Designed miniproteins, single chains. Designs and how they scored, part 8

Each design is a single chain, and the fold is of that chain. pLDDT is the mean over its residues in the fold that is shown.

## One batch from the design tools (miniprotein)

Design m262
Fold by ESMFold2-Fast:
Structure m262 (fold): chain A 88 residues (1-88)
Amino acid sequence: ELEKEKEELEEEIAKNPSAELYAKLGAIYFELEEYEESIEYYEKALALDPNHPLAANIYYLLSLSYEKLGEKEKAKEYKEKSEKLEAE
């Protein structure tokens, strides 16, 4: 249940924020089709740990979120960033 998972993640983030928890919250907002909020939390995840093992996945999900908002150039840019991190 997305709403319950969102509530649990928000509580955990309030106690001990982490890049993984922010990324999970971003994914929930994406599933709820709240793409601007999804982008915000993915950006917070990368700001907290830009070298996180999931950074490539976060860039990919940012690409999808920007594509949903019609921001095609940003979507392409983040997809390329995801691919470069995967190659490194």
Scores: mean pLDDT 82

Design m263
Fold by ESMFold2-Fast:
Structure m263 (fold): chain A 72 residues (1-72)
Amino acid sequence: MKEAEEYWKKAQEALEQGDRQSAAVNAANAALKYLEAGDEERAREVVREMGRRLGLSEEAVEAVFASLKAHA
């Protein structure tokens, strides 16, 4: 979905600029849009990749994904 891809692009750009808060928010929005579209695999990939780049543990990444899935 183009909207999810645009949020993911914004998340990556924010991280490059050192804006960790905007990176996290845009990555979460990308994951939510993928979940709404039924693409759970892609949603998991974006949460895992951004979580890794932000220094989150695997447990924290799974907790974030579970929270986003509950919101979708």
Scores: mean pLDDT 83

Design m264
Fold by ESMFold2-Fast:
Structure m264 (fold): chain A 80 residues (1-80)
Amino acid sequence: LTDEQADRVAEALKAAGFSDGVAEAVRRMLREQKMSLPELARALATYANARGDKERAEFLRSLAGITDLDEFVAALKALP
C-alpha cells in the first residue's frame, strides 16, 4: 500500500477504538507489504479475541473476504 492508503487504514483502526500502537504497527506492515488486507483482518480478529472482545473478533473475521481498500476501511469504521 501507499503511505496514504496505509494511513487511511490506521485512522480507521483508531476510530474503531484500537490503540495508537496497534494502528502504527499495522500502518508499517501494510506499507512494507508484509501483510495483505485479508491477513490483517485475521490478525485483528485474533488480537480482539485475545483481549476478550469476541463480538469485534467475529466481525473482523468476516472481513477476511475483503481485498478492496475502500470496502475494508468502511467496514473497519462500522466495527461494533
Scores: mean pLDDT 79

Design m265
Fold by ESMFold2-Fast:
Structure m265 (fold): chain A 64 residues (1-64)
Amino acid sequence: SQMEEDEEALERIERLEEILDSLNRVQLLVAKHELEELLKTSTNEELRKKARELIERIDEKLAA
């Protein structure tokens, strides 16, 4: 079911956001890749927005 998949993905994004400050560079790169894959496959606008916002935060951390 698409709704259940979207809900699970949202929970995963929220959990990733909570632990973001504790991730090392390699973990940040893996997380970014998974979020980019989500953007390629998801049509859910809320998921896409949150994934884009989180990718931006990861890019800022990787640049520091």
Scores: mean pLDDT 83

Design m266
Fold by ESMFold2-Fast:
Structure m266 (fold): chain A 118 residues (1-118)
Amino acid sequence: MITLTESGGGTVAAGGSVTLTGKISGDISGLFEVAWWRQRPGEPEQFVASLDLATGEVSYAPAVEGRATISYDKAKKTATLDLRDLRVEDTAVYYVEAVDLATGEVYRGEGVELTVVE
């Protein structure tokens, strides 16, 4: 069974930066994608970023394009999301996902809270 644990949230000032970290436990050999999603207060869940683990292809939502970097370290089993030039609108619970190619199973953590204040 795969489990994910996020860290690196908290309260950050607008204009600052944050690194959100998702640690993956279990067998990662079937994983083909890692992604970050967020849910802002009172809003539906929003895609943030994805990384194809075979090709290295990245995708970013328009709201974070040019401000976000997604990365993955296979040896450490760690997906990271670096966000810069933070805005109050970046306030959300952030979730890391991992997707298994063979099963189509999607694994998610319980989320990490980010609060951006001015």
Scores: mean pLDDT 85

Design m267
Fold by ESMFold2-Fast:
Structure m267 (fold): chain A 65 residues (1-65)
Amino acid sequence: EELKEKQEKAAEELKERIPNVEKIEIKDGEIYVYLKEKTRENLLRAIAAALELSYKTGIKVTVRE
């Protein structure tokens, strides 16, 4: 349950840090972020936030779309 709680908290933070999120999915212990618009600017912002949270929480975060 602790891992699930950390994943949910990380998903919440990703929503706050990344504008233009289509959805965030937690699957097989990983977090997947889907963007509405796949521009370089949005991708870089999403990747930066994903890397920071992965480093902080130890949860694998992947940007998809």
Scores: mean pLDDT 76

Design m268
Fold by ESMFold2-Fast:
Structure m268 (fold): chain A 73 residues (1-73)
Amino acid sequence: DKELEKILKEIEEIAKKFEEEGKFELVKELAERTFKILEEYEEAKENKDEKKKKEAIEELKKLYEEAKKELEK
């Protein structure tokens, strides 16, 4: 899924910025939240639930926006 790949790359870039600033706890929190959503995506993929796959991608997009706000603080 190209949209999933794109969002994960964007989250990875934010995580690198947190790491550069020594904010390792934020890196950990971002990774844990990302893994949880990816588990939801994988379950939806196994069940061929396209709606839940899309919902998981939307959750990743929301996580990315939240992480961007934390970076601005």
Scores: mean pLDDT 82

Design m269
Fold by ESMFold2-Fast:
Structure m269 (fold): chain A 73 residues (1-73)
Amino acid sequence: SLEEDIREAIDDAYRKAAEILGVDPEKYTREELKELARKHGNEKALSYIDQAEKVEKLLTEHRQRRAARAAAA
């Protein structure tokens, strides 16, 4: 549930970045959206993308910590 909510928030952030850039989020990869935002100097879109990247990193670290804790038990 929490992990699903976090994944949904990441997807939502990328969709908002695409909306700000006026493009279809289904037609662009996350890297292409970031490149497009950078080319246009759209700081708001970049902010959403940067937040999504940060959250995804934290989710990965949380998953790794949980796996390590389970292995240590």
Scores: mean pLDDT 80

Design m270
Fold by ESMFold2-Fast:
Structure m270 (fold): chain A 77 residues (1-77)
Amino acid sequence: MEEKTKEAAELVRKGLLAAEAGDIETAVEYFEKAAEVAKDNPEAQKYLEKAKEAVEKGDIESAEKYAKAAVLALLEA
């Protein structure tokens, strides 16, 4: 696994944990950092953008689904 893929997946995990804890600002920051690291993975970027939008709207269930999809896209690349 490339170092970038591992770093991006770790950032997504931290973002999801922050979102589940209700720390919306921290969750958004981690998802944005993950998207920057995963710039060469358009599928992961798309899911990270959707996860960020869901968190900002307080839709934690959708944020979890999109964050998990982003991690899968990162690990399958």
Scores: mean pLDDT 80

Design m271
Fold by ESMFold2-Fast:
Structure m271 (fold): chain A 96 residues (1-96)
Amino acid sequence: DPEERAREAAEREARRRAAEDLIDVYREGSSNPLIVELVEKAAAGDLDAARAAADKALERYKAENQLSPEQVAALRAALDGLIQTAAALAALAAAA
C-alpha cells in the first residue's frame, strides 16, 4: 500500500529527526550521565550497554514524573531512535 508506506516513512523520518534533536540537546545542554552513556555506548557499537542505559534513563524519568502509557511509549521510541542514529553514524564513519 503506497499510502501506508508513505505514512510509515514519514513517521520514521519524524522519529529520526526527534532522535537527532535529542542527541544535540543532550550533548550540548544535558548533564544526564545515563543519556551521555547510551550515546557513547551506541557510538562504540555496544548496543546492549546502550539499551541498558536507555532503560535506566526511562525508569528514572518514570519515577520522577507521572507519565501516561503514550508518553512512556514516545520516550522509549525516542531513546531507541537515538541509539540507532548514534550507531549508524559511527558505522558510517568506520566504513569511510
Scores: mean pLDDT 69

Design m272
Fold by ESMFold2-Fast:
Structure m272 (fold): chain A 59 residues (1-59)
Amino acid sequence: EEEDERLIRLGMEQGKSGEEGFRATLAALRADPAARIEDGQVTLTGGFDDGPRTGTLTL
């Protein structure tokens, strides 16, 4: 979804190496109150114009 893509892209833009990009992504997701990180998976839940959405991403 757009929110998931936005958070992941924001984190990746911070780092140019894989490890730095991953850390930046985790920091961005952690700063978002709608994000949950469990067992290496990220669950994003939020309200959007078309309704609430939940997505699970593996990092």
Scores: mean pLDDT 51

Design m273
Fold by ESMFold2-Fast:
Structure m273 (fold): chain A 79 residues (1-79)
Amino acid sequence: MVKKGRVMKEEDRKKAEEKLLEVIEQEVEREGLSEEQREKLYRLLELRIEAAEALRKGDWEKLKKLVEEAERLVDELAA
């Protein structure tokens, strides 16, 4: 169900996660990613959602940790 004028963080997150999971599955099949690369890609997308929420809340400490983890995953995926 869609709601207007009131977006709950959990509902917004769930929809974003569902769409991201579909995109990840398609990209994984297309790129021929390994099991490890797939797990890292899933985690990277989750971190992006969490980072956006942390930014909205002004939780700079959490944002910093999420960014550091994302940077590590990006480096590992790019290698």
Scores: mean pLDDT 67

Design m274
Fold by ESMFold2-Fast:
Structure m274 (fold): chain A 100 residues (1-100)
Amino acid sequence: EEDEKLERLAELVIEIAKRLNDQATLSGAEKALELIKKNDPVLREGARIFLGGALSKLYPEVKAELQRRGETELLELADKLIQEYKDLITKPVDIAIAKN
């Protein structure tokens, strides 16, 4: 169920990135979709990170489109993925400081 939502969200981000000619975000979103389709728990975690990064760059456009479509569950998932991505890029620095 969540995998279906992840795939739909990744496809939407790819569509928007193509319309905006954002090659960097497109590459990240396509990588996320590839990892989701492999149906592997470890690769799924990687997919969430790539998708969170792509969403953080295109969030205003993705949010507007999801609101227009009435896709409230996908909007909630997008917000969660962005937060998980931000948390992850912060934690490695904290771990490095704590260990060194």
Scores: mean pLDDT 77

Design m275
Fold by ESMFold2-Fast:
Parts: sequence; structure tokens; C-alpha cells
Structure m275 (fold): chain A 83 residues (1-83)
Amino acid sequence: SMKERHREEARRHIEKAREKEKAGDYLGAGDHYEKAGEHYRLAGELQEAVRAYNNAARAYFKAGDWEKAERAIRKAEELQGQL
């Protein structure tokens, strides 16, 4: 199903994000966490999407990209309000 495809894509992006964090590429990690959040959202996995967006925000703050961090926080807050 499309939801299962989105869950698989989200998991791949989480794995890539963790690899980027280990390499010290916090911007790359944030980008992959944000993509994971979007895929979890499309799969209807809203709690996992919130987690992924919060992880993206943390990675973006470590990268010094405050605009992307704020965007990720807003996405997490919007979905949290739906739970």
C-alpha cells in the first residue's frame, strides 16, 4: 500500500539521518529527519512524524540553521495539535 511505502521511506530516511549525525553532518541529518517526518505524516503515523520533526529541529539547531529548525518545530506542533 502507499502507506506502507511511506513507512518504509521514513525508516530509510531515519537510518540516513543517524548516519549523517555520526559523520557530524547535522544539516544533512536534519534534512533526512524532516523527510522521514513527511513520509510518516503521509502514512498517517502522526506520533512518529512529530518525533521525526523534533529530531530534525534538534539537528538543524546543531547545524546553526535556525530557519529550518523553526520550520521543523512548527510542523511538529501542527501535528501534535491533531493528536
Scores: mean pLDDT 91

Design m276
Fold by ESMFold2-Fast:
Structure m276 (fold): chain A 55 residues (1-55)
Amino acid sequence: MKEEIEELIDIAVDAYENLGVEKEVILERTREVLSEKFSEEEVEEAIKELEEKLK
């Protein structure tokens, strides 16, 4: 996975765990941000990784 995507996933996990942002909001917002720069395939791979970390 690209380093920039890994950094965004880490920020999303931190927001979920430390700021109490809802999982669904984190997933939606992360998808929006990633979709601006990355392919649909890279976005879906990143979202799957994020979902596993948020379980």
Scores: mean pLDDT 80

Design m277
Fold by ESMFold2-Fast:
Structure m277 (fold): chain A 56 residues (1-56)
Amino acid sequence: SEAQKLYQLADTLEEQADYLLKIGPKAGKEDWAKETAEELRKEAEELREKAKKLEE
C-alpha cells in the first residue's frame, strides 16, 4: 500500500540519521551530523503522519 511505502521511507531516513550520529564525531563533523540527523528525523515523522492519514 502507499502507506507501507511511506513507513518504509521513514524507517530508511531514521536509519540514515542514526548512522550520521554514529560516524559524525569520528569524522570531526559532529555539528553537521547532528543538524542533518535532526532534519532527517523530522522528515521521517512527517512521512509517518502522512501514512497515518492515508489509513484513516
Scores: mean pLDDT 84

Design m278
Fold by ESMFold2-Fast:
Order: C-alpha cells, then sequence, then structure tokens
Structure m278 (fold): chain A 60 residues (1-60)
C-alpha cells in the first residue's frame, strides 16, 4: 500500500487534480482536505508519481 500527499496553493487546484486522477484511474482512493490531496493505492510510488505528473499535464 502506497500513500502520497500533495499540497496545492488552493482548494480549487486540489479538487481539479483529484478529478483528473479519478478519470485516469478510478481504482485510486483519493481524499481531498482543503488544499491537500491524499492518494492511497496498491500501486508503487513511481506509478503514482507518473499519474500525478500526467494529471498536472492535463491541467496545463
Amino acid sequence: MTELTLTFESEEEAERLAEILKELDPSLEIKVEGNKVTITSDKSIEELIGLVLRAIGELL
């Protein structure tokens, strides 16, 4: 089990990233608390980082 927490400048950015991540992989357990996004998954940390980078790319 891998857990990754990301902190953003705003709650809106956190919510947008969470929505994109859910679209990319619905099996991810995603929790949004203010400007923080916590991702829990059986994937490796490297795979989670890859998904996060892809999601950030979709925001740009």
Scores: mean pLDDT 80

Design m279
Fold by ESMFold2-Fast:
Structure m279 (fold): chain A 91 residues (1-91)
Amino acid sequence: SLAEQAARILENAAKGIEEAVKKGDKFSAEVYATLALMTLSLLEKHSADPELRALARQGRDEVAEAVNKGDYKKAAETLRKLAEEIRRLSA
């Protein structure tokens, strides 16, 4: 499903951010965060489920705020929670 594809991308992005932060690799952390933000925007655009659209929008705003503050650890944590919530709603 679209939801499962999105959740998987968000989990992989979170792992990528976590690894990049451990290495002090700001470039890779930003690349993975950007991929996650694009994925959430596409999930909101293409999902027929109003709850998934609302979750994607809220999640995008929360991740964007963390990234704007340079808090990539919080961004990764938020992405992991979003992936779990997306799967729960689509179950």
Scores: mean pLDDT 90

Design m280
Fold by ESMFold2-Fast:
Structure m280 (fold): chain A 95 residues (1-95)
Amino acid sequence: SRSLLEEALNYMKNGNWDKADKLLDEALRRSSTLDDSELPLLDELLDLAVKAKNEEIIRRIKELAMAVLQNSTDKESILQAIGLVLRAIGELLDL
């Protein structure tokens, strides 16, 4: 659900974290539709959440990256998704 992630990014950029959280939750509920094309957008979402130190959003992005990992068959996409999951875990441990 790329459109949900793009909408969440726009709300995050506007400081509306509550709406972003709801959109990320909806994207996670549609996790079977997530593919490697979402990885650049998830990376941008993670960058913003880390800068804001928003633990809840970082956790949701971790779960979304895990869903992409489960749906990925390409080696490069798998490695990128693992990298995002590990980064999110590292950032959560530093909070």
Scores: mean pLDDT 86

Design m281
Fold by ESMFold2-Fast:
Structure m281 (fold): chain A 85 residues (1-85)
Amino acid sequence: MEKLKETLQKIGKLFDEILEAYKTKSREEVIELLNKAIDELKKMKAESTDPEIKRLLDQAIEYLKKLIEAVKAGKPPPPFVVTLE
């Protein structure tokens, strides 16, 4: 339970930082921050043994990849939906 809660809080914090960067940073800086966030989530996935946490992290990583493509294309950010199984 604690590890899943910590993972959700970490993802939420990263998303908040990215949304703030959208308002104050250049497109190039936002993309750099997104790539850094993806690397952090990949590290968390490699260190996790819980399949549900790994799945949550995979969903977050894929969302951030889609967000990079949206930023590059000048499109609005897609909605993010978290599902726990």
Scores: mean pLDDT 75

Design m282
Fold by ESMFold2-Fast:
Structure m282 (fold): chain A 94 residues (1-94)
Amino acid sequence: SANVEELRRKLEKAAERAEKIFEKIKEMIEKGESIEKIVDWLEKELGLTEKQRENLRKILEAIKEAKSEGEREVWEGVLYFFLLMLEYIRLDKE
């Protein structure tokens, strides 16, 4: 039970941080910011590996190229999960 409560608190903190970054990225997309500006901004905020930068670029491209609202929502979900994992890994390495 103690390990479950620790995991829950870490996930809640990661989710709070991921939600703030997610909303900021959505704002940047809505304002017409380039994919490269968003990737560079997130690298400065969180520190991304080259592979993480490439994956983020592909996710952002998929969001911008989405053919339907449903497809866009799926890729926004992938973006949120990507951000959640980055914040969780960061908390686990502290």
Scores: mean pLDDT 86

Design m283
Fold by ESMFold2-Fast:
Structure m283 (fold): chain A 72 residues (1-72)
Amino acid sequence: VTPSAEQVAAARAEAEKLDLPPEARALTAAALAARRAGNEEAARYAEEARRAYEAGDLEKAEEYARKAEELM
C-alpha cells in the first residue's frame, strides 16, 4: 500500500529528469511512487492534483494532494 523508500527514490529521480517546478515535480513523484506500489487510488488523486496545479486551481490541487497522502 505505502510506497517503499526505493520506489519513492526511483519516482523522484524520474520526476527530476522532467525539469518541472517543485510543486509539479513533487506531485509527479507521488503519482509514480503510488502507481509502482500498486496504489491506484492514491496515484489517481496525485494525478488530479497535478492537473489542478497546472490549471492554476491551487485549492483543488491541495485537496487532491491531501487525499493522495491519506491513501499512502
Scores: mean pLDDT 70

Design m284
Fold by ESMFold2-Fast:
Parts: structure tokens; sequence; C-alpha cells
Structure m284 (fold): chain A 60 residues (1-60)
């Protein structure tokens, strides 16, 4: 549980850093996706959703 919480924080920070390089419209799109991922009750599924968002942001 604690390791997964640390991973969520790390991924959220990395996503925020990558999003800061994108236009405002893209930032809003990914912010919405992050908010949806944070609503996932299962921590492992939440981490996986955030990893997918990070990969999408990096490819943008």
Amino acid sequence: MEELRAEVRRLALEIAREMSKLPYEQQQKYADKVNEAMEIPDPEERVEALRKILEEVRKS
C-alpha cells in the first residue's frame, strides 16, 4: 500500500512536468484523465492508469 501511494505521487509529478510542455488545451485533456484515474478505488489499477497517461503525454 505505501509503495503504491509513493508510485502514484511520483507518476502524478512526472505527468505534471510533461504536461507543462504542452498547450493549455492538451493540459486540460490530460488533467481530466488524471482526475478520472485518481477516482479508481484499486491502487494497482490507479497506478496502471497513471502510467498509461504518462506514456500518452510523452508521445504528444
Scores: mean pLDDT 80

Design m285
Fold by ESMFold2-Fast:
Structure m285 (fold): chain A 80 residues (1-80)
Amino acid sequence: MMEEAEELLRRADELARKAAEAAAQGKYAEAAELLEEAARLAEEAARLAERAGDLELAEAARRAAEVARAWAEKLAALAA
């Protein structure tokens, strides 16, 4: 379970990096979709970490999800 939470966070991080590359190329809609997926993975990681009793990892994962979601909303607005 802990390894699953960490793997989800690693995948979320990879998606966030790809989103940054897409945004740098002006592909804001694509970047927003990648960040929405990253936020979903980070939220799942937070749930798994919380169930495992790792509150520090759960808090880090929730913060990652909040940041990704905020950026997704901003980039989606730029694409509209």
Scores: mean pLDDT 85

Design m286
Fold by ESMFold2-Fast:
Structure m286 (fold): chain A 111 residues (1-111)
Amino acid sequence: ASSLINLGNLYLLEKKYNNAISAFNKAIALNPNNATAYLNLGNAYLNLKSYNNAIASFTKAIALNPNNATAYNNLGNAYLNLGKTSEAISAYSKAVSLGNSTAATNLAKTI
């Protein structure tokens, strides 16, 4: 699974988001409890502006790792892009409580 996550990350760097999604889905098929694969899958969907798919992926990453400040920040970004301001504020606030400085900036801009 780690080699498929590395391949997916290389595709993200190359902005080949559909190839990244394929690689992360294969990693998840091999290990369904891989929080990192769901986080990176969410990031690929976020870049494709597939906000509902990004939310589902980040929500699963958080379910597997509730201390993932990055997943909460990125969940807030996906909600904000859908105009779900209250949900975005809630997600950013949780990311801030977990030590994410980027989420503090995003929260300040949203309030």
Scores: mean pLDDT 89

Design m287
Fold by ESMFold2-Fast:
Structure m287 (fold): chain A 63 residues (1-63)
Amino acid sequence: MLEREIELALELMKASVAKLMASKGDKSAPKEMAEAYAKAAELSEGKEKEEFEKLAEEYKKLA
């Protein structure tokens, strides 16, 4: 319930921070983004889950 929503928000914030760090040249950022989106997918259902799974897979290929 609320705990899952907070956890999802934290994972999305981690992905946003990693994206910013990637723009600064951080080579570990794609791996962190893949992990964050994978956790977001586990916390989501339906179409949102599918979208996060696709993002996790895309960033995993870059890592």
Scores: mean pLDDT 77

Design m288
Fold by ESMFold2-Fast:
Structure m288 (fold): chain A 81 residues (1-81)
Amino acid sequence: MQELVDRARRAIADAYRGLTAAGRGTEALRLAGEALDALSRGDWRGAAEHLRKLAELAESAGDLEAAKRLREVAEELEKLA
């Protein structure tokens, strides 16, 4: 459990840095905040939904690796719900 949550937080941080550099920081901050809030409450479905939205944003900015990592973590979190 803790390992998966730690992976989610790292994936969010990495995506947020890239998206901020790409000028998408405001949207990334909102989605990252929503995902982190859901994780802190144990809302695995909510966290997965917000991580998938963050992945879509990363993909639209050309960061396919960040999008892939976010989707992988979202899938694992959804299995816990």
Scores: mean pLDDT 85

Design m289
Fold by ESMFold2-Fast:
Structure m289 (fold): chain A 80 residues (1-80)
Amino acid sequence: MESLKEAAEKIKKAKEETKKELEKKLEENKDNKEKVEELKKKKELEDEVAEGLFLMLIGVARAIGESEEEIEELERFIRE
């Protein structure tokens, strides 16, 4: 479980850092609609990739025999 939580923490932190960077770039480019659209589409793709990675972590936890309680805790940790 520790390695899965460590992987989830890294993904979560990367997602949070990406969100903060995007907010800064959106503020810097708020008057450029084309750039804003580009950044939003990039963010959507990054969010989809992160969600896929989270689903794989949950799948691995189930495959290695983690309890349902541990899996629910991992899911909550990932989504918060």
Scores: mean pLDDT 77

Design m290
Fold by ESMFold2-Fast:
Structure m290 (fold): chain A 87 residues (1-87)
Amino acid sequence: MQLLLVELPPDVTREDLVSRLPPGIEVVKFEEGLVALLRVPDDMPSIDYTDPINSLGGSVLEVFTDVSLDEAIRLLEELARKKEEER
């Protein structure tokens, strides 16, 4: 499984994100108005997730292939904190 760190606009809800993503993608953690961590099947083409994310006004920040879920969650929490401090 690939883990995706994505940036989302403040007006995007978890429900909006889930409704736009293709089947097989899991929203692991959602920090409203900041970032989300997604679990994506290894065989999923990047266009299948970049298009929905872009349609919401978001962007893919990082794609992790060699990190644990716990490490990815830590990185998301660090980025969310940094974005809050940069307000």
Scores: mean pLDDT 79

Design m291
Fold by ESMFold2-Fast:
Structure m291 (fold): chain A 65 residues (1-65)
Amino acid sequence: SLEELKEELRKLVEEINKLNDKELIEKMDQLDRELTAEAIRNGVTEELETELLKRAIEEMKKLLE
């Protein structure tokens, strides 16, 4: 569900912040800006929000590797 995806992303963001790694935090912030810009450009639908959340989760998991 959308709620479950938001919760998973929130937990990943918290884990990255706990690492106190400036480079990882900057990469996370860059990803957030890129996804936000895409959402603004295309208009936010439930379908697009779900897709963007899944992409964000996947990219965040890669940062934690």
Scores: mean pLDDT 76

Design m292
Fold by ESMFold2-Fast:
Structure m292 (fold): chain A 65 residues (1-65)
Amino acid sequence: SAEDKLTEITLEDPSLGVKLMEIKKLIEEGKIEEAREELIKLLKSYGFSDEEAEEIFEKLVTLAE
């Protein structure tokens, strides 16, 4: 799954984890559209598809609620 793929990459590249924390901070600040745009750009740079990036974004928003 996209979530499993994200977990594996984050374990190998902790810098992805740091960038994900910055995006979570945008979500906490109510900057949802900005957070979505930044996450999609970030994940596409790691080889994720648009669909995988959207799935991960929905998971992050759910966890922040």
Scores: mean pLDDT 80

Design m293
Fold by ESMFold2-Fast:
Structure m293 (fold): chain A 110 residues (1-110)
Amino acid sequence: SPNDQARRLTAIAGSYAAAGDIDRADQYVQRALSLTPDSDHGTRASTYATRGVVYAQQGDFERARRDVDRARDLLRRTPSSVSGLRNLSRAYRLLGDFDESDELDRRAQQ
């Protein structure tokens, strides 16, 4: 399904971002976002969090913060998954927002 494909592409983008391959991470996250339905708040949140990581690694902190804040808002509106909280925590850490990162890590452990 498009949603299953979007989740796989988001995971691939996350792996490339972790490896420092920012160009490939950006390619996969943009494709994942285009395939994510508006009704899937969880997958959309994870995809925005991953794109926030990509933008932060590119030095585009303004776009990174917009995506991270949007991901956080979406996760507040739906039951939070552990993976969603961890992805968002990582994005805040890359933005230098360690207090938000630590709070999300704490929530992911509960």
Scores: mean pLDDT 79

Design m294
Fold by ESMFold2-Fast:
Structure m294 (fold): chain A 68 residues (1-68)
Amino acid sequence: MDADIAVDIAKELLKEGDYEGAKNAAEKAIALDPKNAEAYRVLAEAYEKLGDYEKAEEYRKKAEELEK
């Protein structure tokens, strides 16, 4: 599976309200491409929806670093 496909799956799972599934798909995208800023943004949003605000902030910062 390509990182882009995993990101698309994660985004779809976020829309469906499957935040745990979105987290897992985003983590898979990062495993395939550790420089994929969008995967980190989706992961941050999934953690925020799950109530893990500390991890959400951590991954949001990582996405910002990769976009520079």
Scores: mean pLDDT 83

Design m295
Fold by ESMFold2-Fast:
Structure m295 (fold): chain A 76 residues (1-76)
Amino acid sequence: DEKALELAREAERLALEGAEAAAAGDYERAAELLEEAARKLEEAAEASEDPELKEQLLRAAERARALAEQLREKAA
C-alpha cells in the first residue's frame, strides 16, 4: 500500500514540524501543522486496505487533532 505509506510519512514530517513550532512558542503554526498531519493520516487510513493499519492511522489522527486543539487554546 504505497499511497497509504507515503501519506503516513508526510503526516510524520508535519507532526515533527509542529513539535518544533510548539517548542519555539508558535502555537498557532504548531496547531495548523498538526491539523494537516491529522488530515494526511485520515487520507492514509482511507487508502489502506489493512483494517489494523486503518485503525492505527485513525487513532493517530485523533491524537493529532486533540493536540492541535490544546495548542490553539494556548495561542488564544
Scores: mean pLDDT 86

Design m296
Fold by ESMFold2-Fast:
Structure m296 (fold): chain A 63 residues (1-63)
Amino acid sequence: LTEEELKEIAKEAGISVEQAKKIVEAYKEGLSIAEMAEKAGISEEQAFLAAQKIAIIETRKQL
């Protein structure tokens, strides 16, 4: 993921870029939404929005 993609994830979830980096790492590890939220220090709702945005970005790269 690029810096711009990390900024998109951060904006979508209402979190910082540093928190978005932690979510991306947790997502790649296959962690649950609850585990991602705990690792990044954000809500489960924010973690869900971030994970959804990561999936969209990865799908765009395959198109």
Scores: mean pLDDT 82

Design m297
Fold by ESMFold2-Fast:
Structure m297 (fold): chain A 68 residues (1-68)
Amino acid sequence: GSRREELLAEIAELLRKKGVPEETIEKILRALRDAGLSVAQLEELLERLKTVSTVDEIEDVVVETLAR
């Protein structure tokens, strides 16, 4: 697969490990795909997501990433 698809899969797995509901993960991945984020933006998002532990913090990081 593409590097983007690999990063999206890694983000999904990380969110599952943090206890994020599958429906929320699907919504996040859809938003990331629809926004057309670059590989660099997805790599930065993955690293930022490693530093947060709550669903609210995860949503804040995702919103910040989508705002560029």
Scores: mean pLDDT 84

